# Designed miniproteins, single chains, part 25

Each design is a single chain, and the fold is of that chain. pLDDT is the mean over its residues in the fold that is shown.

## One batch from the design tools (miniprotein)

Design m847
Fold by ESMFold2-Fast:
Structure m847 (fold): chain A 62 residues (1-62)
Amino acid sequence: TRDQMIKDASKKSGIPYSDLKKQVDSFLSGIKSMTPNIPLTDNDIKTSVKFSVGILQLDKRY
C-alpha cells in the first residue's frame, strides 16, 4: 500500500513520515494531472517515494 511504502522509506531514510508524505503526494499529483485516465500503479508509488527521499535529502544542501 502507498502508506506502508512511505512509512518504510521514512524509517530507512530518517525523514519524518509527514514531510515525506507531503513530497510524495505532491509528486503523485503531478503524475495524475499528466495521466488522469490511468490509475496509479504500485511502481509509480515506489518510484515517487524514492525520488521524494532524494529530493528532500538534497534540499538540505541548498
Scores: mean pLDDT 75

Design m848
Fold by ESMFold2-Fast:
Structure m848 (fold): chain A 63 residues (1-63)
Amino acid sequence: MLYDEDEVAKKRAEELIKKAKEEKDEVKRVQLLTAAQIVASSGSPEVAKEALEKAKEVEKEVE
């Protein structure tokens, strides 16, 4: 169970990486992977959420 905000950010980054790996569109995969990297590096849930939203918006705009 995640009890630390830093751990939450790490977990979300892992989710983004997982999504990126199963994503067929290379552009979307790169965006998700980049967001995951930033989220993991920052280690904060707020930054994690912002990066995730950014990646999601890019996917929507591209498609």
Scores: mean pLDDT 66

Design m849
Fold by ESMFold2-Fast:
Structure m849 (fold): chain A 83 residues (1-83)
Amino acid sequence: MYTVRTTVTFEDEDSARRGGPLIEQAARQIPGVLSVSTTIDGNRVTITATFRSRDDALRGAPLIEQAARQIPGVLSVRTTILP
């Protein structure tokens, strides 16, 4: 099992509260995703998506990052793939 952790920093907490669910919805639509969870802490959103294989995670990570970058009010996006 591989985990893709994407941390998104927003301009404010209201932007994070609106943006988090949109990123989670996009992540849930990725082929090969097993689970998605979202944590919101102030203006920071962490999306944790789990995949069955490393190849699925490597394909999924850019799609989550791209979805996050399209949301208004996003200042930065950082993605890590964990075994």
Scores: mean pLDDT 86

Design m850
Fold by ESMFold2-Fast:
Structure m850 (fold): chain A 92 residues (1-92)
Amino acid sequence: ELEKIREELKSKDPQKQIEAVRKAAELGTPEGLRAMAEAALQSKEVGDAIVEAAVRSGTPEAADYLEEAAKKSPDPELQTRLRAAGRAVRAR
């Protein structure tokens, strides 16, 4: 399952990336959250799904992945959203 999720996250198709993010969120593993964060640079829609998944997981590790994704993103709006989500996760 995780390997198929990683392949879909590497796709340039936003719909495949969003579906992979949902599957990774259902697993709730640090490996899944890390892979999602690394894919955030390919689409704004993927970034929004990653934020939702990380907030749902509620773990401190998710905040670190969101912060790394924000640093790599060239999109200022996505950077702002990822940083805000990281702060929300850490506040719990």
Scores: mean pLDDT 70

Design m851
Fold by ESMFold2-Fast:
Structure m851 (fold): chain A 103 residues (1-103)
Amino acid sequence: KIELDAGEKGAKALLEGVEALIEGHKINLKIEESGEMTEEEKKKLEELQEKLKKQAAIAEADKGPMAEETLKELLEKEERLKKATELWEKKEPVEKILEELEA
């Protein structure tokens, strides 16, 4: 039997990368609401950027067929990010934008 870890690791890395991007958006929204970026928020954003780079490199190195469940999760997270961006452009309350990102 074929143990195919190839592609699945890359797909999981893409999912982790999207999660890091969502977390980064949440921090950026909180910064915009407060008008101030704390050293803790700055460090968290740097950690999320490093995580995103690492996950992107893993995904690039391990390309393969994506499991249907993983693809559905990625598409769901992308739609959520798109909705959050639309709400941000419309100057909707930060609370509503964060709710969309968490859904």
Scores: mean pLDDT 67

Design m852
Fold by ESMFold2-Fast:
Structure m852 (fold): chain A 78 residues (1-78)
Amino acid sequence: SEIDKIKAEARARIDQIAQQYQDGKLSEAQAARRVKDVYQETVEKVLPLLSEEEKEILQKKAEEGKKQADKEIAELEA
């Protein structure tokens, strides 16, 4: 499905970020920010492919995930 393709592309991008972190090219905070961006872009691509009920569930989860990621990134940068 299109959703599966979008998720697979997101996973590949996250794996690349993880590799850059392991290679010392990114700090933990920089890697976390890039992963957050990938998740946000993935949500935006998936939303128009979902039913209204599924959109509401995904949007709620995305908002919660963003708040948690922002807190974790702030802690890593402190």
Scores: mean pLDDT 84

Design m853
Fold by ESMFold2-Fast:
Structure m853 (fold): chain A 100 residues (1-100)
Amino acid sequence: SMEEVKRRMELVDRVLAERLEQARATKSPEEVFAYRTAAAIIRMSMRISNGDFERAIELAEEQVRLLVKHLRELGFEDRAKLLEEAFRELLADIEAALAG
């Protein structure tokens, strides 16, 4: 329903905001940048998918995969790993929140 879509979008946005605040308090600037990048990709994918979480995650995974590939081709292996880790952690937190 539209109410369920709205609640899921609000929950996702809250989880992303809370995780970014935690990252700013505990992580290096490079790690924070990775979390910000991953969160931006997730948020954009959610908007494009009109709150369809499964479709949004498929789009986000593809965008992260392409960016990670590009970073590795440029020799930025450490940045690629940080982005993959940030994306995995944010996705796990969102999935846990939606299941709860």
Scores: mean pLDDT 87

Design m854
Fold by ESMFold2-Fast:
Structure m854 (fold): chain A 71 residues (1-71)
Amino acid sequence: MKEELLKLLDETKEAIVKQDKEALEKNIEKFEKLGADPGLIDLLRKTIEDDVTSTSALSLLITGEELELRS
């Protein structure tokens, strides 16, 4: 679980940098399966809706989740 979440968070950060909508959509399904925070999922959906142009809030959330999991 923890390792799967960390890997998915890293993959999601990479997809944001690449503006890879398809990868982000796939990652939403994986986050839902893993029981990730609904706020993270909602923000991810909004980021995709906005063509991955406004990503600062999502990137901060992902970084915070990674730090919490690695603590």
Scores: mean pLDDT 77

Design m855
Fold by ESMFold2-Fast:
Structure m855 (fold): chain A 85 residues (1-85)
Amino acid sequence: ALRERILAAREEEGEEAAARLLAEHYGISVAELYDAMNRKNPEVRRRLYEKMLEEGIAELERLGVTLSEEERAELRAEMERVIAA
C-alpha cells in the first residue's frame, strides 16, 4: 500500500523521500504538499486527505480487496483523527 511504501522510504531515506513519493503520486510539488500538511491551507489539507482515502480504497478494490461499509467508515474515522491531530 502507499502508506507502507511511504513509511519504508521515510525509515530508509528520510522524510524528504517520503514527501517526494506523496507529491509525485498527487502530481504536485513537495512545497505544495508541505503547505497543505502544515495547515497553511486547511481546506486543501482536507481535500488532499479525502482524495488520498478515495484513491486508497480504489487501489485496494483494484487489487481484489473488498471493503465492507464498516471498514470504509473506520478508514474515514482514521482520516479525521489524522486531520485533527
Scores: mean pLDDT 72

Design m856
Fold by ESMFold2-Fast:
Parts: sequence; C-alpha cells; structure tokens
Structure m856 (fold): chain A 63 residues (1-63)
Amino acid sequence: GPLAERMRREAAEAGRRSGGAAGGAGAWDLYKGQLGTPEAAKRAVEAAGRGDSEAAAEYAERA
C-alpha cells in the first residue's frame, strides 16, 4: 500500500544519507500510529531504523 511504499523510499533515502544508519527505531515512531498491527508496526520501524528499506515496507504492508 501507499504507506509501505513511502516507508521503503524514506528508509532507503535515510540510509544513503547516514551511511546505512537511519537513526534507530525512534526516528520512525511517527509510523507506529499509522500502522494497524502493533507487532508489524514495531518490526517495520526497527527495519527502517537499521536501513532495511525492503523489510520495512514488507512489515508495513502487513500492518
């Protein structure tokens, strides 16, 4: 969905700018409120924080 695609693009961009470190999970807390499943939301945010844009999008799609 659109949210998963947005997370994918933003996580990839953040990872590129920071040399692969996207500021940790805390930087992505804003997405937790927009994702429906708390478990999937937590995993999506953690993946985005470590710069794994594909995993972030996959977990966001499940939420």
Scores: mean pLDDT 66

Design m857
Fold by ESMFold2-Fast:
Structure m857 (fold): chain A 57 residues (1-57)
Amino acid sequence: GNAAETARARAAARGAAEAGRFLGVDEAYKLGQEGANSPTAEEAAAKRDEAGRLLGA
């Protein structure tokens, strides 16, 4: 993806990491951090979605 899409996906993953830290879900925090550091928008979004499942399930 382009730089803007990658930045947006990473920001969403950062949000999931913060939510995981706040709720004490260490696996979601880890996945969100991996997403925030991912080189592509697609990888960042995939890790964010997985973190979101842990936070919402």
Scores: mean pLDDT 81

Design m858
Fold by ESMFold2-Fast:
Structure m858 (fold): chain A 80 residues (1-80)
Amino acid sequence: STEERAALAREIYDTVYEIAEKQKASDEEIMELIDLISRAVEVATEEQLRELLEKLKELKKKNASIEEVKKEIEEFIASV
C-alpha cells in the first residue's frame, strides 16, 4: 500500500541519517545520500526497498563508511 511504502521509505531515510550522524557526515554528504535514497524510492518496488533497508541496517551494524553506503545505494539503483 502507499502508506506501507511511505513508512518503509521513512525507515530507510532514518537508518541512513543515523549512519550519517555516527560517521559525522558533512552537509554535502548528507545531501548526496538523500538524493540517492529519493531515486531508489522512486524506482524500486516495496519488496526491493525492504531488501535495501535490511542491507542498510547491516551496514549500520558494521559501522560502514559514508562511501560504502553511497556505493551500496548506487549499486541497488543500477540493479532495479
Scores: mean pLDDT 86

Design m859
Fold by ESMFold2-Fast:
Structure m859 (fold): chain A 88 residues (1-88)
Amino acid sequence: SSSQLQKLKQTREQILRESSYGVGEIAGAAGVTSVKINKKDEKKVKESLETLQRVKDLLAKSDASEKITKALDEAIKKSKEIAKEAKE
């Protein structure tokens, strides 16, 4: 529980950094209109989002503190925004 919550916080931070990096590269490459995002970039963003959703489910089952749950909800929102930008 407490140890698990600390691991979840670190995992969330790792996922956010990886997602931000991937989107940064996609945004840099997407200076041209109508460029389709390649399969790897789209998959990477989706995998990151799925991991965040799993972490949220684990927190709910573990009676996590409200602060950690709220922070994870924000991480999920950011990941969804990144996924939308990548698919745009």
Scores: mean pLDDT 53

Design m860
Fold by ESMFold2-Fast:
Structure m860 (fold): chain A 97 residues (1-97)
Amino acid sequence: SDLTASLTNLTNLVRSMFDQGMSMDNIVSIVTDMLRQNGMSQTTIRFGRNATRAIYSHILGQPVSPQVQDTMSAILSRHSDAQVRDMIQRINQVFAQ
């Protein structure tokens, strides 16, 4: 959950779309398509998609779903700290304004 705080540019984009009245599913779809168009790996796309759901839950003041938590934990356990930081940096670069 603390790792979503490092996704500053993604968080800003999700908040902007939420404030425009977009649903979580629409925001997740847009984020997924942008990551795919920018040539991100399947792992980075899965990370960004689940991070988007976590960010949306945080905006609503709600707990992150167990399915999202499990997926994020699985990605974090299979990757080094350096690899996770690289995924965060690359996602932030895609969503830089």
Scores: mean pLDDT 86

Design m861
Fold by ESMFold2-Fast:
Structure m861 (fold): chain A 80 residues (1-80)
Amino acid sequence: MSEEEKERAREYARQAGISASQLASQGDIETAKSLLDGMAKLLRRAGVPQEKVDQTQKQAIDAINQGDSQKMLQIVLDGV
């Protein structure tokens, strides 16, 4: 995978995570979790270590389950 392809995957991951946060804030928890799974797959393709991807996804899901979409957004922005 080229550096340009990795950067593109990272950008798509960021967009997916932001969209997931927005949907979670609207109460669409199922779609938000689906987008977080997509974000995790894109981050892995971008070369982010699996352990960091797993940690970011877990923390974001925990934030959704707590009803804290703002914390979820911060986790996504920090992890991507």
Scores: mean pLDDT 82

Design m862
Fold by ESMFold2-Fast:
Structure m862 (fold): chain A 59 residues (1-59)
Amino acid sequence: MLKTYAWAVLREVDGRREVLAVGQVVAESEEEAKAKVAAALKAQGIDLTGTEIVVTQVP
């Protein structure tokens, strides 16, 4: 069943956590949500090197 996930792309710079992008995605699992976000951002030419993608299910 499809669920809504909130996601964020984070980078650490000089010991400070920076939020680069946030959004929502619909997927069947957290793993699928993370994969979809990564694929979409890479397709748009966004460099994900040194970043972390965090996803959390929205109620």
Scores: mean pLDDT 79

Design m863
Fold by ESMFold2-Fast:
Structure m863 (fold): chain A 123 residues (1-123)
Amino acid sequence: SSLANELLLAMKQARELMRRAEELLGKNKSASTDFQGEFAGAYFLLTDAEALANEGITSGDASLLRQAADELKRAYDYAKKAAEEAQKDPSLADVAKELEQLAEELKRAYDLATQLADALERS
């Protein structure tokens, strides 16, 4: 479906933004413990959501897509907090920008996963 393709694209874009943020951090930038925890939270929740969404799409299982949406919403919350922590440090301004874009893509993926689950339950 077009919703499934849009969800997969949004998750792919989120993953690429996360990779860019990791690359920017790997250039010897110091990050707070709070930042590291929030960023790791977004990373693991996106990874879990990708697995749930792919299984939900292939099996037509609305429950798995609801679970993916919940994990994407939590990933959005963590990415937003990581961006807010990065904004406190001028040396992390480029990281903060990537994380703001990551949060927007995670929010889009969460909305799309919810819409796809709703569509499957109405079938």
Scores: mean pLDDT 88

Design m864
Fold by ESMFold2-Fast:
Structure m864 (fold): chain A 74 residues (1-74)
Amino acid sequence: MVLSEEEREILRGFMNREAALLQQARAGADPEAVYRGLAAVLEEYQRAFPELVSQEELEQAKARARALVAALAA
């Protein structure tokens, strides 16, 4: 699927927010707070691009985010 320049800029915004949250997890932030932030970013992304991200893909992404945050907190 072809993304417009505006859509790519929005995507970069979501990726930057995800990277910042993962960096907070690496720095010892509360894993539950980081996961809630990641879930919110993923839900906003799916809402912005429902034709690109299905509900199933959103749930899979949230599961991966939860596992990643748990691993970083261990």
Scores: mean pLDDT 78

Design m865
Fold by ESMFold2-Fast:
Structure m865 (fold): chain A 94 residues (1-94)
Amino acid sequence: SLEEEIERLEEEYRELLKKVEELLKKVKDEKVKKEVKKLILEAEEEVGLADIILGVLKATKIKDEEALQKAKELLKKAIELLKKAIKLLEEALK
């Protein structure tokens, strides 16, 4: 179901964010740190929008498949931003 897919994406986002934060502590390059922090901010904005959509649906008890699909797309975008951040951090640690 879309709800189960969203829960899995939320879990993946949390795991990736933890990994980004752990890697960020090891990186000394200030330019890389600045770019990664910008990617984290952009990812948090996408997740924040998804949380608003999901919160409204829960409060109203309305089943809106289009709104759930939009929340899923926002979470996927946030995950891709964090994956980009991880790639930059791993490259900086080589």
Scores: mean pLDDT 89

Design m866
Fold by ESMFold2-Fast:
Structure m866 (fold): chain A 99 residues (1-99)
Amino acid sequence: GHMDVERARELLRTIEESTDPETVLAALEELLELVRRTTDPEVLRLALEGAEIAAEKFPDDKRVLEQSKRLVMEVLRRSEDHDIILRAIGLLLRIIGLE
């Protein structure tokens, strides 16, 4: 619902602003729980953006890459939006290439 979108935006901001991989990991884990409870395309889009930013900021952090990958895979399972699906596939391949 609306509260899940607002929480997803807060978590995305945390991922964008934090330089601490532990803080980013916690935010990715909470985004994964939000994605598991919704088919709201805005939540799925925000979660995908969070995974992308986290992977870009910490390309050598295996824990961040693994959590980002889990989040992207859950978005793929939940999404019916063509744009989200294509972006998620591209991001998943990029993350796998970093491992």
Scores: mean pLDDT 87

Design m867
Fold by ESMFold2-Fast:
Structure m867 (fold): chain A 115 residues (1-115)
Amino acid sequence: MLSEEDREIVEEMIEELEELKEKYESGEIDEEEFLYKLSQIAKKYLPQLKNREVRLLAAAFLIHFALEVLKNKLSVDDLVAHFSFIADLDPREVRETFERLKGLSLEEIKEILLS
């Protein structure tokens, strides 16, 4: 179960991600700017998450989000390395969490994050 503080951080992160997705899908920003802004969102929110398991789930969610929005054009290994560094997490644990969430929709992963 999320702490109130971690819940608020996750909710704010998701709101910024939905805005970023809309800007990319409308053609307002290109792939390079999308990836830059996604990295900035990760740098803002991931270090604030006090619960390590919530931070692992959030990092894995960001990887699934990037892959879905950019239609699997990205290297999973590169995304794992980048978000693990930002979140101060073991890349192996981020990869394992990412793999565990495979087959779930972004909406289902979001529900797990907010549980």
Scores: mean pLDDT 86

Design m868
Fold by ESMFold2-Fast:
Structure m868 (fold): chain A 64 residues (1-64)
Amino acid sequence: MPRLPEGSVEETEAVEKGDKEVEIRLLERLKAALEEMRPQLTPEQQKVADKLLEEIEKKLEELK
């Protein structure tokens, strides 16, 4: 139930406009690292890595 906090969210979005590039770069670096590590992982760890990659991609799409 986001009623009063909505004003704070709008203000946070304005501040993030200057910070989003840094966040995008960090997420892209994490994605690259996970992709590099993936073939070295066990099958169970690969499932976790695949889920993390999906979450990183979703975050990148939301930020872009």
Scores: mean pLDDT 70

Design m869
Fold by ESMFold2-Fast:
Parts: structure tokens; sequence; C-alpha cells
Structure m869 (fold): chain A 100 residues (1-100)
């Protein structure tokens, strides 16, 4: 529920505030995890775009599939939120379908 989401956000905010002098907090870890997934997405999109622009749609699709697989593997290793992973994968697939 929205109330549960607000409770989770308050818990994250309170943690850095309570341990301000010594705590790097959940927010820093989440930003690093999100950056890993976003960098994987950006790299996949850049490579896919290059092959799409050259008319190599088969290679563009292969890059998309490999990128999705890599993001899933990284998400498993780093314990990234499944909803973030799902949104990124959907975005890659939607763009792939638009350029191929």
Amino acid sequence: SIIDVMRQRQSRTQRPQVQQAGGIGIDTIQRLQDNVVQQGMSSTMTSMSRFSESGDYDQARQISDRGISAIKSLSDIYGIDPSVVSDVIRTIRDVTDMVI
C-alpha cells in the first residue's frame, strides 16, 4: 500500500539521520545498485542504436537480448529490486521493437 511505501521511505530516511556521522545508509547502496542497472541499460541501448542505424537489425536484437540477460545476472548478484529490473527490461524490449 501507499502507507507501507511511505513507511519504507521513512525507515530509509531515519537510518541516515540516526547514524549521520558513521552511516552511509541504504540510499547509497540503492543508488549504486540502480547505477549498475542503468549503466547496463545505457550500454545496451547505445550498442543497439549503432547497429540499428547501420541497418543491422539482427545484431541490434542480439545486443538487446544479451543486455537483458546481463542485467538479470547483475540484478541477482547485487540483489537489485525486481520492480526496477522489470521496468528496465521492459524499456529495452519496447525500444528494440521500435527500432527493428
Scores: mean pLDDT 66

Design m870
Fold by ESMFold2-Fast:
Structure m870 (fold): chain A 80 residues (1-80)
Amino acid sequence: SKEEKIDALIEEILKIASKYMNSEELEKLKKLLEELKNAKTSEEIGKLAREIKRLISDHMSPEAAEEIDKLLEEMIKLLE
């Protein structure tokens, strides 16, 4: 299902991020991803996506950030 695909993308994002982020930082990322999953408007989706991309860019290499960005874009495409 669409929800199962979104949950799998969140799990993969957190798995990659766990190599670069401590437990507190991962908890922040997880909360933002859950908020994105539950976002109701295009404005909320855009705002949360920007916050997530900023958090990623602050904590990891450009290569790792690009890998997560691809997964994030797939997640956004699945949101209505």
Scores: mean pLDDT 86

Design m871
Fold by ESMFold2-Fast:
Structure m871 (fold): chain A 99 residues (1-99)
Amino acid sequence: AAQERGDALRERVLAVGEEALKGDLSTAYRTLHAELKRAVDEAQTREELDAILSAGREAYDLLAKKAEQIGPAVAEVVRWEGERDLAEARQHGDAKLAA
């Protein structure tokens, strides 16, 4: 079912984000961004896309909290880049699913 597939993709994005947090901030960001794009490319329904983007937002929020330990300016950049990445991922997913 679409919900089961969406849940699996969501769990994969969150798991990759969590594992990435064990490394340095730059590596964590690149790893999460790459997984977000991969998961969006695998989405076949709106429900799956929404689940992936929700997971991505949660993962970027955790990354921003990690960045706060370095400084508030770094955390703000991570939040800004995360919002941009999520917006681009939605646009890409929307275009793919409209075809």
Scores: mean pLDDT 81

Design m872
Fold by ESMFold2-Fast:
Structure m872 (fold): chain A 62 residues (1-62)
Amino acid sequence: SKKKQADELVKKGKQKFQQGDLKGASDYVTKALDLDPNNKEAQELGQQVQQQLLQQQSQSPP
């Protein structure tokens, strides 16, 4: 099912996130949400990836 495929992509995204590969993690999150837009784990991981990207690229946002 699409939900199981999305869950698999989220697991891969979490692995990339733990490795510091934020671009890879973001790619897997995007693919997971394309398959299952209501996937809560994908949404949460996406938020975590976005926060980390902002911290690395932007220091002291207003």
Scores: mean pLDDT 80

Design m873
Fold by ESMFold2-Fast:
Structure m873 (fold): chain A 93 residues (1-93)
Amino acid sequence: AAEELLEELRRRGEEAIAAGMDADLVRRVLEGVELALEDKEKALEKFRETLTWILDAQAKKLKPPQDLVDKARADIDKIAEEAVNGIMKLFEA
């Protein structure tokens, strides 16, 4: 059932954090998945926030050309929409 899959994902998320994965990233992804089942717009906001956070962290570390960063930011909304739709479709299967 969808509830069983969501519980398993939460368990795996806690295990990933315990194994040294970034707790903020894991928590944001799990929250986004849970929101996708309840409120698509909140899920879109959460995934946009998470993708922006990842992009900002990588841009600060790698210092790529601003044009490349701007193009990546333009793609965030599309990627977030596709992620939310994919999660919803997975739970309908």
Scores: mean pLDDT 74

Design m874
Fold by ESMFold2-Fast:
Structure m874 (fold): chain A 100 residues (1-100)
Amino acid sequence: SPEELEAAKARIDELFEQMRKVAEETLKKLGGEEGRITPEDMYEYIKKEYPNINFTKEQVEKILARLDRDGDGTVTLEEFKAVLDRARENMLAELEKELS
């Protein structure tokens, strides 16, 4: 139903926002501004700080792989910010294309 679809979208958006906040906080606390964080570090942090979030290690690895620009299996705060900036620009470009 339309109501179920909207509820599903809202839950997905909330989970995405929580994951984004956890990733940014973890990068700041464990990796620092020039530090690096492995999927294992992220997985252990999520298990400790957010036990209600049932992510598998494999799911965390897939998410971090999308942020890993150099393919070395680690993510920096700079790589994370670059991915967010690109996502924002893509969303704005799509919006402008729809309005043109």
Scores: mean pLDDT 61

Design m875
Fold by ESMFold2-Fast:
Structure m875 (fold): chain A 65 residues (1-65)
Amino acid sequence: SGLELAAELLRKHAAEIARALGVSRRTVYELADLLLEGRSGGEAAAELGIDGERLQRVMLELYLR
C-alpha cells in the first residue's frame, strides 16, 4: 500500500528526512509507525510537530527518484 511504501522510505532515509524537516531521526521513525497504524500523513505530522507541507514535498522528491 502507499502507507507501507511511505513508511519504508521514511525508515530507509531517516537521517536525510530528519535533516530536511529539522527533527530527530526518532521523530521520523515515530511518523513511520503512525502511518503503519493507519493514521493520515497530515494527522501524524500535526501530532509530531512536523511541517506537513514540507513533509509532502520531501516525500514527493523521494517518490520521483
Scores: mean pLDDT 83

Design m876
Fold by ESMFold2-Fast:
Structure m876 (fold): chain A 77 residues (1-77)
Amino acid sequence: SLTPEQKRLLGELVDTMIEAAEAGLSKEEIVERVEQVIRSHPFVTDEQRERLLQAVRDAKSIVDFVEKALEILREFE
């Protein structure tokens, strides 16, 4: 299971995606906003950061992103 910090980060990433989508931003703009959150987070390891950045670019939906992010975060527990 995820740590409280990992759950909080995942929630923040999802909230960022939802807020950007509700604001009418393009997929590219949503990806850029989420990437900024990931890049600015100091406790994420370089390997986790790289894989999370790839996951946000490759994701087809918020649900798909969450599934990919869960796999990444669980591997580095």
Scores: mean pLDDT 78

Design m877
Fold by ESMFold2-Fast:
Structure m877 (fold): chain A 87 residues (1-87)
Amino acid sequence: MRIRVERELQPGIYVGRDAQGRRVVLREPGVDFTNEILGADLIVRVPPELRGRVRAGDVVEITGTLSTTEIFGIVLPLLDATEIRVL
């Protein structure tokens, strides 16, 4: 999945868009959720091994396992990232 990373909301939480313009939130380990997650179409979970791979302004290709997660009672698609490649 290809995502354009638009900005870092807080340390370890990034927002971006996919090729369809859907809102994606990328979360690194050890960070709390923000209100921006409530507007997300997809959450990407970044594992500890890939921490620091993503920066604001990057275009990234993410490979991972699709599932769902519940945040504040809202069920959202979740991509557990196994690989992140900066393009």
Scores: mean pLDDT 78

Design m878
Fold by ESMFold2-Fast:
Structure m878 (fold): chain A 141 residues (1-141)
Amino acid sequence: DDALARLPPLIDTLLNDPDPEKRARAARELGRIARLYPTEEVLEAVIPPLIEALLNDPSPEVRAAAAEGLGEIARALALKGTPLARAALERILPPLIEATEDPSEEVREAAAEGLEAIARLSPDPELQARARAALERARAL
């Protein structure tokens, strides 16, 4: 509940603050909170704005921070094998794959680290295969 109370101002900062450094910091803090408190309510609140920032923020620093946040969530969830963890990873995986083609090397590297966590740690063979395939394609680029 303390975690949930912290989310609205961080989400507002991530999506609306004019300062990219403040947006990047908000993205990292959202990822950290979701890593530490991976409840359904926290994941439902945190994952969508991080995906929006990863795919749409004009600043590569903010997109990289969002990819890092999603990667931290993926690492925390990958070993759990629960339906909640699987559903969250299925939502995180496609935007991380897309981010491996980002024009910024920093964003591509952050996305690849998140995908590597899924590839190494997930007990789901389909999620592992998809993450590994994306990493192989990224290395070929």
Scores: mean pLDDT 89

Design m879
Fold by ESMFold2-Fast:
Structure m879 (fold): chain A 75 residues (1-75)
Amino acid sequence: VEDPVATAERIVAAAMEAHGLAPDERAVEMTVAVVAGTLADVESLDDAVIARIAAIVEAGLGAKESLRDVVRAVL
């Protein structure tokens, strides 16, 4: 990924909008940082990586539903 931070910010914003999530600012910042680090470490965006990113976003934002489709749509 050419810009992992910008991509992570787009994923988190899309998840918040799609699922009506209102986490605190620190939860958003921490989730973006972890997602960006994961994106920077991978050479290929396979289903296992997408599932890992979705799990990070779900835990970070307190989502009750799977965000895999939202993550896949941004990537």
Scores: mean pLDDT 79

Design m880
Fold by ESMFold2-Fast:
Structure m880 (fold): chain A 60 residues (1-60)
Amino acid sequence: SLEEKIKEIFGDNYEAALKMIETLKKEGARDGAREDLERLKSVPGADEKEIKFYELLAEA
């Protein structure tokens, strides 16, 4: 499920994105991911892929 979502968003870069999410999850970055996501959503013109990355990290 998570792996398929990452593949849909990042395509050929999905393996790197998945590894980064797993690494950040182990480092406890999920606790900050929700706050970062809310801040990013409030920024006009924020990168859609960056928003999706933080959503996936928060769900992981």
Scores: mean pLDDT 74

